Designed miniproteins, single chains, continued (4). Designs and how they scored, part 88

Each design is a single chain, and the fold is of that chain. pLDDT is the mean over its residues in the fold that is shown.

## One batch from the design tools (miniprotein)

Design m15254
Fold by ESMFold2-Fast:
Structure m15254 (fold): chain A 81 residues (1-81)
Amino acid sequence: EEKAREGAEKGREYIKKAVEAIKKGDYEKAAEYGRKALEAGLEGARAGEAEGAPAEVILEAGVAAGLGGIIAGVGKLAASK
């Protein structure tokens, strides 16, 4: 169950960094952190589902992936002219 937990934790940390980057107007870094959160969250959710991890851990990983994807898309758009 360690991969699901690590994915959720990494995703959450990247979301925090993305939010801080947005607050500073650094949309390029926000998009990068969002993409990393998406990747970590998706990997965590997949591993958790395969391992039968607690629903709360899978949900946290899934939420991090979803938020990461949204932040990556919006951040890239905001950074583009």
Scores: mean pLDDT 78

Design m15255
Fold by ESMFold2-Fast:
Structure m15255 (fold): chain A 73 residues (1-73)
Amino acid sequence: AEEDLKKGEEYEKKKKYEEAAEHYVKAANQFLARQDYKKTAELYLKASRAYKKAGKDHLAQALENLSKYWASL
């Protein structure tokens, strides 16, 4: 979880937004497995923003919706 979050942040710094988003999704899934819904929602939102910067609007919208769902629990 922490390793994928760190890798996501490093890729975002390098403006490799698609790779950053992929690592944020991996981190979110690991926090979800631990039932940390707040952190899961935050990481899906980070992934959504990164995909939007990468021009992957459909993936960005899907992850924003997932973020809102997990934030509501």
Scores: mean pLDDT 86

Design m15256
Fold by ESMFold2-Fast:
Structure m15256 (fold): chain A 65 residues (1-65)
Amino acid sequence: SALEEEIAELERRGRELEERIDEVEEQLKENPEDQEVQEELRRLTREYLEVRARIEELRAQLAAA
């Protein structure tokens, strides 16, 4: 199913974003006032939440089919 394939691709992207968020959070722990690192964390977190929202939307569509 194309829908299941899209979900799998988004789940892979979500895992990659989680890994990057963890890395950036570690950097921020070392330099809590680094504004560039804070901005990167906010950007990645927003992108991650968008990916998760899309996965849930697609899963709901798959369940309704």
Scores: mean pLDDT 87

Design m15257
Fold by ESMFold2-Fast:
Structure m15257 (fold): chain A 87 residues (1-87)
Amino acid sequence: SAEVERLVARIERLIELIREIGGDSPLAKEAVARLREIRERLLAGEISIEEALAEVQKVLDEFLSHLSSEQRDRFIEGLAEVEKEVL
């Protein structure tokens, strides 16, 4: 569906943003792996859009909780741009 395709595109943008802010850190790699799992489950029809959105938010909250203030500000700015362009 168009809604699934849009959320998949958003997840891909979020993966790119996490890599930009966290680089190759273990924290960034874990967050990316979790987002990829959500994307795979969404594409397989194993999870609803609402469940996928809730799981994505949990990944983002966990990632944000471990960032420095400067990294957090940059990530929040990047999130606003993703939302503006995709959702």
Scores: mean pLDDT 86

Design m15258
Fold by ESMFold2-Fast:
Structure m15258 (fold): chain A 100 residues (1-100)
Amino acid sequence: SREKIETIALLKVAAASTSVWLAARMWERGGDEARVRAELETALELLKDAAEIAKKYNNEKVKEALKKAVEQIEELVEKHPDNELLKELAEEAKKILEEV
């Protein structure tokens, strides 16, 4: 079902946003950089999966969800300007969005 594929992609975008938020909170609290990196890498893979679905099915709803996720990540970069891992994620997420 096309609707089922859309739902899976949207859940992946939501999960990615959650991982990024968690990583930002860990960084703020002086958490382990390796764990922060792992959460951000998980987010990136989820965004890539969602982007492949958006691209394959020309799904505007998933594309809009990805755009909003990238905007939220950029907002987190502004709030955490010392977090170089988050900046790197934002640039990679923007590249993923450009390919959709």
Scores: mean pLDDT 87

Design m15259
Fold by ESMFold2-Fast:
Structure m15259 (fold): chain A 58 residues (1-58)
Amino acid sequence: MRERIDRLIEEISRLLDLPVEDLRAMARSLERQVGLPETLRFLEELARQSRVPTPPRP
């Protein structure tokens, strides 16, 4: 599970142009609040939404 979460964090970081460290901190916070399976589900959903074409903001 941790390798899968790490891969999703790196993918989301590339797609949304967000720092990997910020995403890792968010994922760890979620893991403590809702557990590992729910954190994985959240990251999978975020990655799915991030793959939708969206133009960069000015």
Scores: mean pLDDT 75

Design m15260
Fold by ESMFold2-Fast:
Structure m15260 (fold): chain A 83 residues (1-83)
Amino acid sequence: PSSLDDDIVESLRRMRLTVLLKAAEKGITPGEMIERMSTLPGANPERMKERFERLGIDLEKPLTEEDAEALAEAMGEEARRQL
């Protein structure tokens, strides 16, 4: 179970990082990401907003690659805490 949990967490981290890096490359703001997520089934835009605020990321400025990496790591830590 723990090894499978670690593999799942790493796979999800990789997927999140890929999506976030693409958003950074396109100059999408965290605010725009949250708004787009609100239209997706199963998404939680409030949780994403809380993550950006916790990391000190400005919701109105374009997402950087460093912001994307920090967010992916924060989401991974949350996933580990829920296991």
Scores: mean pLDDT 74

Design m15261
Fold by ESMFold2-Fast:
Structure m15261 (fold): chain A 58 residues (1-58)
Amino acid sequence: MEEVRKKGKELGLSDEEIEAAINLVRGAGLTVDQALEAAKAYFKEGDFAKLLRIVAAA
Protein backbone atom coordinates (compact mmCIF):
# COMPACT_ATOMS: atom_id res chain seq x y z
CA MET A 1 0.00 0.00 0.00
CA GLU A 2 3.03 2.36 0.17
CA GLU A 3 2.84 2.72 -3.64
CA VAL A 4 -0.76 4.00 -3.30
CA ARG A 5 0.42 6.63 -0.78
CA LYS A 6 3.35 7.75 -2.96
CA LYS A 7 1.34 7.97 -6.21
CA GLY A 8 -1.62 9.55 -4.41
CA LYS A 9 0.56 12.38 -3.07
CA GLU A 10 1.92 12.94 -6.61
CA LEU A 11 -1.72 13.33 -7.80
CA GLY A 12 -2.38 15.90 -5.03
CA LEU A 13 -4.58 13.62 -2.91
CA SER A 14 -4.78 14.23 0.87
CA ASP A 15 -3.99 11.46 3.39
CA GLU A 16 -7.75 10.85 3.86
CA GLU A 17 -8.31 10.62 0.07
CA ILE A 18 -5.38 8.17 -0.19
CA GLU A 19 -6.96 6.01 2.57
CA ALA A 20 -10.16 5.92 0.46
CA ALA A 21 -8.06 4.64 -2.49
CA ILE A 22 -6.49 1.96 -0.23
CA ASN A 23 -10.01 0.87 0.80
CA LEU A 24 -10.93 0.48 -2.90
CA VAL A 25 -7.93 -1.84 -3.42
CA ARG A 26 -8.85 -3.92 -0.33
CA GLY A 27 -12.66 -3.89 -0.67
CA ALA A 28 -13.38 -3.74 -4.41
CA GLY A 29 -10.32 -5.62 -5.75
CA LEU A 30 -9.11 -2.62 -7.78
CA THR A 31 -5.51 -2.30 -8.89
CA VAL A 32 -3.42 0.56 -7.41
CA ASP A 33 -3.80 2.59 -10.63
CA GLN A 34 -7.58 1.94 -10.85
CA ALA A 35 -8.09 2.93 -7.18
CA LEU A 36 -6.07 6.14 -7.61
CA GLU A 37 -7.97 7.02 -10.82
CA ALA A 38 -11.30 6.42 -9.00
CA ALA A 39 -10.24 8.54 -5.99
CA LYS A 40 -8.99 11.36 -8.26
CA ALA A 41 -12.25 11.26 -10.27
CA TYR A 42 -14.36 11.54 -7.09
CA PHE A 43 -12.29 13.91 -4.90
CA LYS A 44 -10.55 16.16 -7.48
CA GLU A 45 -12.88 16.05 -10.51
CA GLY A 46 -16.26 15.54 -8.73
CA ASP A 47 -17.04 12.79 -11.27
CA PHE A 48 -19.09 10.22 -9.35
CA ALA A 49 -20.13 8.46 -12.60
CA LYS A 50 -16.45 7.87 -13.48
CA LEU A 51 -15.83 6.47 -9.96
CA LEU A 52 -18.76 4.03 -10.36
CA ARG A 53 -17.63 3.02 -13.88
CA ILE A 54 -14.11 2.16 -12.63
CA VAL A 55 -15.48 0.14 -9.66
CA ALA A 56 -18.02 -1.68 -11.90
CA ALA A 57 -15.27 -2.67 -14.39
CA ALA A 58 -13.24 -4.37 -11.62
Scores: mean pLDDT 78

Design m15262
Fold by ESMFold2-Fast:
Structure m15262 (fold): chain A 60 residues (1-60)
Amino acid sequence: VTREQIVELAVEIVLESLPNSPSLSEVAKRVAERLGISKRTALRLLEENLDEILRRVAEA
């Protein structure tokens, strides 16, 4: 699993959820399910890349 895969999936999940804003926990759960990783690992990776994820969502 790469940083790019985490960022792209998180952005996709947030955009798919509009107009509802999903919680970080909900995004982490969906990322974990799609990538076959633990929710804890997904949460950590999302937190590490939060600025980039928010930037890409704002540009969408």
Scores: mean pLDDT 79

Design m15263
Fold by ESMFold2-Fast:
Structure m15263 (fold): chain A 52 residues (1-52)
Amino acid sequence: MEEIRKLEEEYRKKLDEMEKANKPVQEIGDLAREYLEKLEELRKKRGIEASK
């Protein structure tokens, strides 16, 4: 749980900073994709059945 929470907070902080800095949508998309991949990996390790 803790790792997922930290990942979510870190992602939101970076996303907010990138939007304020007017970063290109591609960089914002890359950040979101990286976050989702890490989140999914953590869920798999915890045995969460999201796909079945």
Scores: mean pLDDT 74

Design m15264
Fold by ESMFold2-Fast:
Structure m15264 (fold): chain A 130 residues (1-130)
Amino acid sequence: MSTEITQTIIQKLEESGITLSEEEKLFLKKLIEAILNEDEETITELIRDRNSKVLSKEERKINAVIEIIAMLLAYNKGYSVSKLSEIFIRSPAYIKAVLEKDIEKLSLISKVSEETIKIALSIAEEILSE
């Protein structure tokens, strides 16, 4: 299931003009696997490692997209707002904006376009409707 979910996300992102590097594909795969296995420590380690890197503007955009999709999948799995805030190292206000699909607030905080945020939310909704 995790491999199928990961491949579906990658395909839908590419169809929307967002191409992931091999490193970004691996990050997405590991993150989705950790969420489905309820491995909170691995999620936090993956997020911390990614946050330690100097990312380009495009890499920051892709990172925000991956995190939004992952947060919505984790919430659907039963993770609370407080738990998501802790493991993703994000403010509760940001997590709430993701769950409420507040495109304007997500764009403002992430510095990513509203169009890109809409793509991330649309992909997450389609995956969750399975």
Scores: mean pLDDT 86

Design m15265
Fold by ESMFold2-Fast:
Structure m15265 (fold): chain A 128 residues (1-128)
Amino acid sequence: NPEKEEKLKEFLEHLEENRELFDRLLRGALGVDLLEGDAAEQAAARAMLANFEAFREQLLETLKRIAELLKKGDYEAAKKLIDEQLAATQARSVRLLFLREALRIASLLEAKEISEYVQKKIDELVNA
């Protein structure tokens, strides 16, 4: 389907344009967790920083998978993937960054159900 392929290309270009900003934001979040986190969060942040490229690529691949699921309308699978990524991420500032990027993707793809789901998780995390 050529129209879907063109829309996918435009989306991937948008993700690539934000890649450098994402790198800076992720490094900043890890720095906050390293300085202000509890012992488990600090240990997780150190491990992520030691393998930063692999961790960054894993997060970007998860965000790309969320985008693909939202384009297909598979909101149940998208919510499960978001929950799995949050469960695997002990660092609070990294969880918040991930949720904010997931919210941007959901908003770009007009996936209101997922935007509301992610916003609720952001609100719970910032009001904790």
Scores: mean pLDDT 80

Design m15266
Fold by ESMFold2-Fast:
Structure m15266 (fold): chain A 100 residues (1-100)
Amino acid sequence: MLTEKEILEGTAMIQLGVGLLLASKGELEEAKELFERAAELAEEAGDLRTLARALIALGRVLAKLGEEEEAREYYERALEAAREAGDAELEAEAQRLLEE
């Protein structure tokens, strides 16, 4: 049976996936809204891994929109979430984005 937490996690992952598709098509503002919602739902669910992914995606969209300082802040938040999640791959991705 699905718990409230599992429903929030699943919805966050779906919104992240749709946002990534829209970002790939250049729909940056719509992708941004979906990534913001995905991050909110993941945070509410305590899903640190999905939160880190959503924050990385949000930072990348902000960088494409010219918001470099805001993008950096989201990469730093993503790094923290990835470390708390124990996800070495996401931690390495966030660190790489902060070094570029």
Scores: mean pLDDT 87

Design m15267
Fold by ESMFold2-Fast:
Structure m15267 (fold): chain A 92 residues (1-92)
Amino acid sequence: MSPEEAAARREAALAGQAAMGALWTEVRARVAELAALSAEAADKVAATARRGLARVSELMAAGASREEIEAAVAETRAEVDATTAAARAAVA
């Protein structure tokens, strides 16, 4: 592997880890909010986030491009947002 290839892989992995960490911090706040109203609603949002983050981790392990990792994080964020909105509506 060239130094440039190694650097690109490290940058992709670091960007993916940072994006996952930021998303999980956001999810934890939403889960804490929902848990005060409904444990079931909180669990559903947490489960959705874990599935998406597991997919992102699989892509990173497979050596996916930064663009593929960013797309998977964006898809996970959209799914978590939709699940959170539905969960909030259910407990309102």
Scores: mean pLDDT 80

Design m15268
Fold by ESMFold2-Fast:
Structure m15268 (fold): chain A 69 residues (1-69)
Amino acid sequence: SMAERKRRIVLKLTAARILAVAARLAGKEEAAEEALELLRRAEEALKKGDLETAERLVEEAIRVVTEAL
């Protein structure tokens, strides 16, 4: 369902946020800033009901921070 998909995206967004904070604490400021900007855009997509865009942006944020660590 759409509600289940939205809940999964919100969970991924929360996890990505934690990873971005960890990256900042590890001194990876540029990657943390890029990831946080992607997550801001993902939240805007969620507000508009664009779950596909929101999920894509969250996955990109995770990629950015994971590659930096």
Scores: mean pLDDT 87

Design m15270
Fold by ESMFold2-Fast:
Structure m15270 (fold): chain A 81 residues (1-81)
Amino acid sequence: SVEELLARVGELLGQDLKENAEKIKKFIDETEESAESYLAQMLYALLNGDLEKAREYARKTLELDPSNKVARELLEGLESL
């Protein structure tokens, strides 16, 4: 489920994503286009249930940082939904 995927990604980051939603949004607004910005946009899309945007930003994150474990695991999780 999306809830299980959110919990797993939050555990990998050492953070509760739902509790940090506003911090993630602020980071997106204040950060230029980068792997970190795309990762944040991926997480924010997942929090909003926008699985299509979450997949798009996961792919963009991996284009800039192919070693990003969080983006890779999220993309694999989304492919199972």
Scores: mean pLDDT 78

Design m15271
Fold by ESMFold2-Fast:
Structure m15271 (fold): chain A 61 residues (1-61)
Amino acid sequence: GPLEKLTPLERAVLEAVAKGLSDEQIGKLLGISPATVRRIVDRALEVLGLKSREELAEFLK
């Protein structure tokens, strides 16, 4: 499926988004900047054909 195109790091970010964590919380958890988290989320939206963080969180439930 579309998720198979994601790296392990990108997948970990998506799992944290599904849990309702902020970019700052995810950045701290994974040792990356909040800006990098935002970039990964945006890329995941493009790969999955989704338009918003809310749609992404719903897709992952």
Scores: mean pLDDT 80

Design m15272
Fold by ESMFold2-Fast:
Structure m15272 (fold): chain A 57 residues (1-57)
Amino acid sequence: SKEAEKLGMEGAWLFSQGRYKEAAEKFEEAARLYEEEGDYESAKIMREWAKKARELA
């Protein structure tokens, strides 16, 4: 969805700025929306990015 894509892009931008805690939150929210839509592949990718962001925070 456009909402999940927007959250993923916000997470990516925050990640690029070194704002890892905020990036993780956006990636987790995007993953939740993708799962609600049945897009488990995109949800998995978002969760992997959230995990990476949390480890760098």
Scores: mean pLDDT 88

Design m15273
Fold by ESMFold2-Fast:
Structure m15273 (fold): chain A 60 residues (1-60)
Amino acid sequence: SLEEVREELRRLDERLTALVRQLERALREGAPQSEIDALVRQLEELVRRIQELTDREAEL
């Protein structure tokens, strides 16, 4: 399961990088606040999941 946790973390890290770039672009281009808020919520959820899996990897 350690290898499965690491694979999931790699996929989440790729998604995190993409979401950060999308948020940076939205902020630079003056996207609607609703779009920015939605991206921030997605980032917060993703960061939480990464933290949970990172903690689990450390305990394995």
Scores: mean pLDDT 84

Design m15274
Fold by ESMFold2-Fast:
Structure m15274 (fold): chain A 56 residues (1-56)
Amino acid sequence: MTAEELAENVRRAMESLGRPELGERAAEEILRLAKEGYSPQEAGERAQKRTGAAGG
């Protein structure tokens, strides 16, 4: 899974939960971290920590 695919999946998951703004913020953070050289998985984990969402 690419960082772009992970970001899009997070966006759609948050939209399904009624939190599209949180999904957009998390997706942006994932893409930023991926550009810094983190793997998609690490970017996702770090984005969750920075946005205050519980890891999962």
Scores: mean pLDDT 75

Design m15275
Fold by ESMFold2-Fast:
Structure m15275 (fold): chain A 62 residues (1-62)
Amino acid sequence: SLEDRVRELLKKFGLPEEFVPAILEALQGRWDLLGEVVFVTLRAKSPEEALARARAFLEAQD
């Protein structure tokens, strides 16, 4: 599933599983940008910060 892909990618980068729902919420189906979204969340300290960083990045792509 797409959620399993996000979980595996987070595990590869050493990010907590709690970031999965935040990234899925931010992505809104934009799976072509999944790698970049994970990259901008690498230094986030909480799911809330990860969501904010992901949303800011995706908004800048529009």
Scores: mean pLDDT 77

Design m15276
Fold by ESMFold2-Fast:
Structure m15276 (fold): chain A 72 residues (1-72)
Amino acid sequence: ADELLGEAERLGAQAAEAKRAGDYERAAELVEKAGELVAEAAEKRGDAETAARVRALGRKRAAELRAQAAAA
């Protein structure tokens, strides 16, 4: 569990860096990946509801970042 959350934290930091650099498409990909790892960690602890919510939130954030990429 800690391993997945640690990797998600790293991907989140990389997404923030990509966003600062104006690379919104890469930031979107990294946010989706981070959300998937957090969802996997939730599933491993038996929390399917949190996993579904985290996946949905990750997709929403990625879509917002992709919209910014199209506008930039």
Scores: mean pLDDT 81

Design m15277
Fold by ESMFold2-Fast:
Order: sequence, then structure tokens, then C-alpha cells
Structure m15277 (fold): chain A 55 residues (1-55)
Amino acid sequence: VEELLEKAKKLEEQAKNALKAAEESSPGMARHFRELAEEYRKEAEELRKKAEELL
């Protein structure tokens, strides 16, 4: 359970970093970074849900 939560936190951090990179990038690159951030957030949410199911 704790391992899943730790992995989720790392993905959430990567999502934040991607959004930050999007702000500093050209419009085209910004779109790709936002898409990456969304993917990381979805994975983190799935891991948190899985951890809750194990509790």
C-alpha cells in the first residue's frame, strides 16, 4: 500500500514538473507537456485508488 502511495506521489511531482516546463516552453511544446502531465495525474489517481482498495 505504502509503495503504491509513494509511486503516486512521484507521478504527481512529475506532472507538476511537466506543467512548469509547459509554462517555459513554446506553444507547441507546452501542449505536449500538458498532455504528459495529464497522463501522470491519471496514473497517480489509479495508484491511489488501488491503494484504497487494499485497505
Scores: mean pLDDT 79

Design m15278
Fold by ESMFold2-Fast:
Structure m15278 (fold): chain A 107 residues (1-107)
Amino acid sequence: MSEIEKRLRELQARVDAWRAAGRRPTPEEARSLIDEGFEVAKEAIKAGRTDLALLALQLITDVAYLSGDPELLRYAIEKLEELKKQSTDPELQAAIDHLIAELRRRL
C-alpha cells in the first residue's frame, strides 16, 4: 500500500469509528480531519493519483456533512476550491464542482 493509501485508510477508519459510535465529531476533530484530508489530496494530485485524490475529496465532504456545522461546511468548500486551483485534471475539477454544489445546497 502506498503512503497516501495508508493515510487515507487511517482517516476513513476515524470517520467510520464516529459513525459506528453514533456520534458527531467535535468542530476541532472535524477541522483536523478536513486539514489532513486536504494534505493527502494535494499529495495525490502531485502524484497523478486521481483515484486517491477523489477518495480524499469524498472524505473531506463526508466529514463536513457528519459535523453538521455550517462553518465546517464553508471551510470544506474553501479547501475544495483550493484543490481545484491545484489540478488541471478535468475529471477531478468536475468532481470538485459537484461536491462544492452539494455542500452549498446544505447551507
Scores: mean pLDDT 86

Design m15279
Fold by ESMFold2-Fast:
Structure m15279 (fold): chain A 78 residues (1-78)
Amino acid sequence: MKPEDMGDEELKEAIKEMIKYLISEQGDEQAVKERLLEEAKKNLKEALKNGNESAKRFSKLVIITVGGEEELKKVLAE
């Protein structure tokens, strides 16, 4: 399978593992998730202004992984 066909799912799994690691290190799941979501929202808005496709893709995947697809839809509607 081409990397581009699998890239989002592979990246989502990497993000999930990163989130699990951060929770295990910091001990506060809610605080970790809220911080990551706010950072990803800010990064997505900046990437949309600047046309940074890699940052847009990564930020969208973080939002989906932390908050689900509905959270991404809400952010994009703002």
Scores: mean pLDDT 75

Design m15280
Fold by ESMFold2-Fast:
Structure m15280 (fold): chain A 79 residues (1-79)
Amino acid sequence: MEEAEKILEEARELAEELRRAAAAFVRGVPGAEERVREIEERARELVEEAKKLENGDEVVQEIVRLLTEAARAGVEEAL
């Protein structure tokens, strides 16, 4: 469970970054699009790491949920 905890901890940090980047992107802040792209790349890495776990499907679903909620919150915050 150490690996799952670490991945979810990174996912929560990444979700907060994504929320801010999504808000900045909607507001037209220079560099925000690049920031979102970087976060998407890291998210793909975390998903691939999570897939290697015995409970990988659950961890992947949690990562996807955290990132999806963060992106929506960021967009709503910027509007």
Scores: mean pLDDT 83

Design m15281
Fold by ESMFold2-Fast:
Structure m15281 (fold): chain A 56 residues (1-56)
Amino acid sequence: AGDPEAARRAAREAALAVGADEETAEKSGQGAGQMARDGGFSPEQAAALAAASVAA
């Protein structure tokens, strides 16, 4: 699987960049980390999903 720590960090930063609050960014990071572990998502894919989920 991908690197869960890198996915978590990338997703958190992406969420903050699109205007999410710190709590929402943290949740997005947690979800992305799990997706990387279980689903094989790359950090870039996890970050894109987090940004899309928060921005939408």
Scores: mean pLDDT 73

Design m15282
Fold by ESMFold2-Fast:
Structure m15282 (fold): chain A 108 residues (1-108)
Amino acid sequence: SEEEELIKEAEEAKDGEKAVEIARKALELAERAETPEEALKAAEAAIVAAEKALEYSKDKELAVEAAKLALEAARIALEKAGEDIEEILRAIGLVLRAIGLLIDAESL
């Protein structure tokens, strides 16, 4: 899927600006997702990208931007999870990861 390809691209990112671009694309995929699984995978791509932005960026603004994009993607995944408890728990896990990344980024 496009979401799975984006997760791989995010895992290979070693530049903060590239990581923010991937997080933005991941948010767009989450917004367009027609299924909870697509939204969850898109949110995972955004979180991986935000982790890379925090790791490789020397610019606090880039790390914060990526984390905010990841949080919004995770929020959308939670909204799209509906009533499936397994999908809801996965989405909650992604939201918590994104919050942690935002706290870490703001502390740079």
Scores: mean pLDDT 88

Design m15283
Fold by ESMFold2-Fast:
Structure m15283 (fold): chain A 55 residues (1-55)
Amino acid sequence: SELEELKKKIEDGYEKAKAISPTARLVAEHHYKEGMELLEKYEKENDPEKARESL
């Protein structure tokens, strides 16, 4: 599904950033957390706009 693809992209980006530098890891961690929270809200409320904000 589209949600699963977005989640996978967020996870993959986070893993790649951790391998680059400590600064990139911290930035990716912030974005990962925010994206996952928005995806959880989307799943609960079926609000596509919240999922798009995670991008």
Scores: mean pLDDT 70

Design m15284
Fold by ESMFold2-Fast:
Structure m15284 (fold): chain A 57 residues (1-57)
Amino acid sequence: MDVEEIIKRLEEGLKKVENAAQARAVAAEARRMLEIAPDERIKELLEKAEQLVKELS
């Protein structure tokens, strides 16, 4: 899986977030992807997902 595909999937996941559990799922996927393919854009998406967890909890 290339970095562009990972970013697209994470962005689509974030657009569909309606509750804290969904936000945590996106954050978990972003953390896993960062271990495999370190990328600043993935890190930014992780930070956004973590912020949504905080806001929706």
Scores: mean pLDDT 81

Design m15285
Fold by ESMFold2-Fast:
Structure m15285 (fold): chain A 59 residues (1-59)
Amino acid sequence: MSPKELEAEILLALGLMARSLGLNELAIRQLREALELLREAGGDEAVIREAEEALEEAE
């Protein structure tokens, strides 16, 4: 696993947690950054889709 993939996974987890706590602005920022890193690192399509859906729900 590349450092970018690990960072993206951490940001995705933090974004999902922030959303569950009602911190929508923080969740949106973290999910957007996670998506950018996942796409750049060539992450799994399923993980990218999960992040996209989570971002849509937070907005």
Scores: mean pLDDT 78

Design m15286
Fold by ESMFold2-Fast:
Formats: sequence, C-alpha cells, structure tokens
Structure m15286 (fold): chain A 81 residues (1-81)
Amino acid sequence: MKAETEEVLKRFEEVAEQVRELVEQGKLEEAKELRKEFLKSLGLTEEQLRRWYEVVLKDPSKQQEVADEVLKLAGIDPSVL
C-alpha cells in the first residue's frame, strides 16, 4: 500500500491508544489481536506474523523485543513510540 510514513505512524498511535484501553479493561487477547491486524496491514507476511506468535506463546517476556523488530521491518523506529 502507498501510505506515507507519517500516515503509518498516526495509525500506529491510534491503535496503540485502543490497545491501551483494552489492556486497562483486562482484555489482553483483544489488545493483541488488534495490534496483530494492524501489523498485517503494514504488509507483513503471514509467515512473519506466525513466527512472532510462536515466540510470544513460548516466552511472553520477549513480546516487547519482537514488537520492536516488527516495527523496524515496517520502517518505524520503536523509540518514537
């Protein structure tokens, strides 16, 4: 998709806010699903998403590290979030 970096960052911020609201409500699974769907919209392959899911399922502490790697693949610096 031909979205500019600024538009992608804005959508990421909106999704991050929605994820935060779901986390505050204790709906962790819904928060993860919303984030996964957004990452898929950035052009990530099903194979990359599946690998991320397998890593997080085995060790939830690696969730943040894997998320940072995915953001870098999408051309987004995690430090701006």
Scores: mean pLDDT 63

Design m15287
Fold by ESMFold2-Fast:
Structure m15287 (fold): chain A 67 residues (1-67)
Amino acid sequence: SDLETLLANAERAVEEAKKSKDPLEREIWLAFAEMILALARSLFPEDTEGIKRLEELVKEAEEIVKK
């Protein structure tokens, strides 16, 4: 589904943030994950499990950025 594509892209963003040594680069990957979450909330508001997983991924990226 399109939501599965968004989930895969958000998972990729978190992995790229983990690999990044530059704080600004990590912030860019966080912003990308946040954009995906916003898009999913607009297009698939009834998919509570998918949105919850995206929220978890965004939180993981936030933790990487805040180190």
Scores: mean pLDDT 86

Design m15288
Fold by ESMFold2-Fast:
Structure m15288 (fold): chain A 62 residues (1-62)
Amino acid sequence: DELDRLLEETRQRLLALGVPESVADAIVKALRDVAEKHGLDYARRLSEQILADVEALVAEAA
């Protein structure tokens, strides 16, 4: 399932950025809900935006 792949890839990328597992799981759950209501393409765009925002926050903290 493309959705399950998107969610697992997003989870692994969040963990690699140092996001706590509980927070990564909460984000993935929210993305699943978004995909069910608004479709996979919307969830994918939102996932990339969240990852970009997290990367920016991590870079600023370094």
Scores: mean pLDDT 84

Design m15289
Fold by ESMFold2-Fast:
Structure m15289 (fold): chain A 66 residues (1-66)
Amino acid sequence: MTDRDKALQEVIKAKKALEEGNEEKALEYLKKADELDPEHKLGKGLAQSLLAQGVKSKALEEASKL
């Protein structure tokens, strides 16, 4: 499994945490995704995309600054 594939798995976990209302866990998974694949920063990218779509959360605001 590539670093990108591992980062994608962490992003999927982050999405599930957001659906469950667990913003703290979601932020942890987004940070881990960007640590696994720092070149693509999928966690930061997802956070910026969701914020641009009007989703408001402290976890997404913090992840957008990664």
Scores: mean pLDDT 80

Design m15290
Fold by ESMFold2-Fast:
Structure m15290 (fold): chain A 61 residues (1-61)
Amino acid sequence: SPEEAALKAAEDEAMIRLSQRVRDFRAANPDASREELVARAMEIKREVDTELDARIAQIKA
């Protein structure tokens, strides 16, 4: 269905955004510890998950 296609696209885009934002943080913070990288990656994932949830709600509206 068009909705299923839109949901898959939203999920795929969220995965790309997560990877890109984590990569950007690593590039901007080359001296960050492993613990700092993990903590920030978890925070970025929470932000991306929130954005994805909002997008899914819009698609299903």
Scores: mean pLDDT 87

Design m15291
Fold by ESMFold2-Fast:
Structure m15291 (fold): chain A 65 residues (1-65)
Amino acid sequence: GASVNGAAAARAGAAGDAAAASTGGYEMFKQGTNEASIYGKLAAEAGKAGDAAAASAYGRLAFQA
């Protein structure tokens, strides 16, 4: 579910894999509600921009939401 994808995005971002973090964030955005959805979208956008640290941070927030 959404929390699993958020955790995956956070782990991928921490490992420096912006593409995997972006994918996880996008899946959170599709499956989440309010906070999880917003953070998932931000993680996807950060990952797409190549900012693995931001993608990881937003993925973690999506997982915690």
Scores: mean pLDDT 66

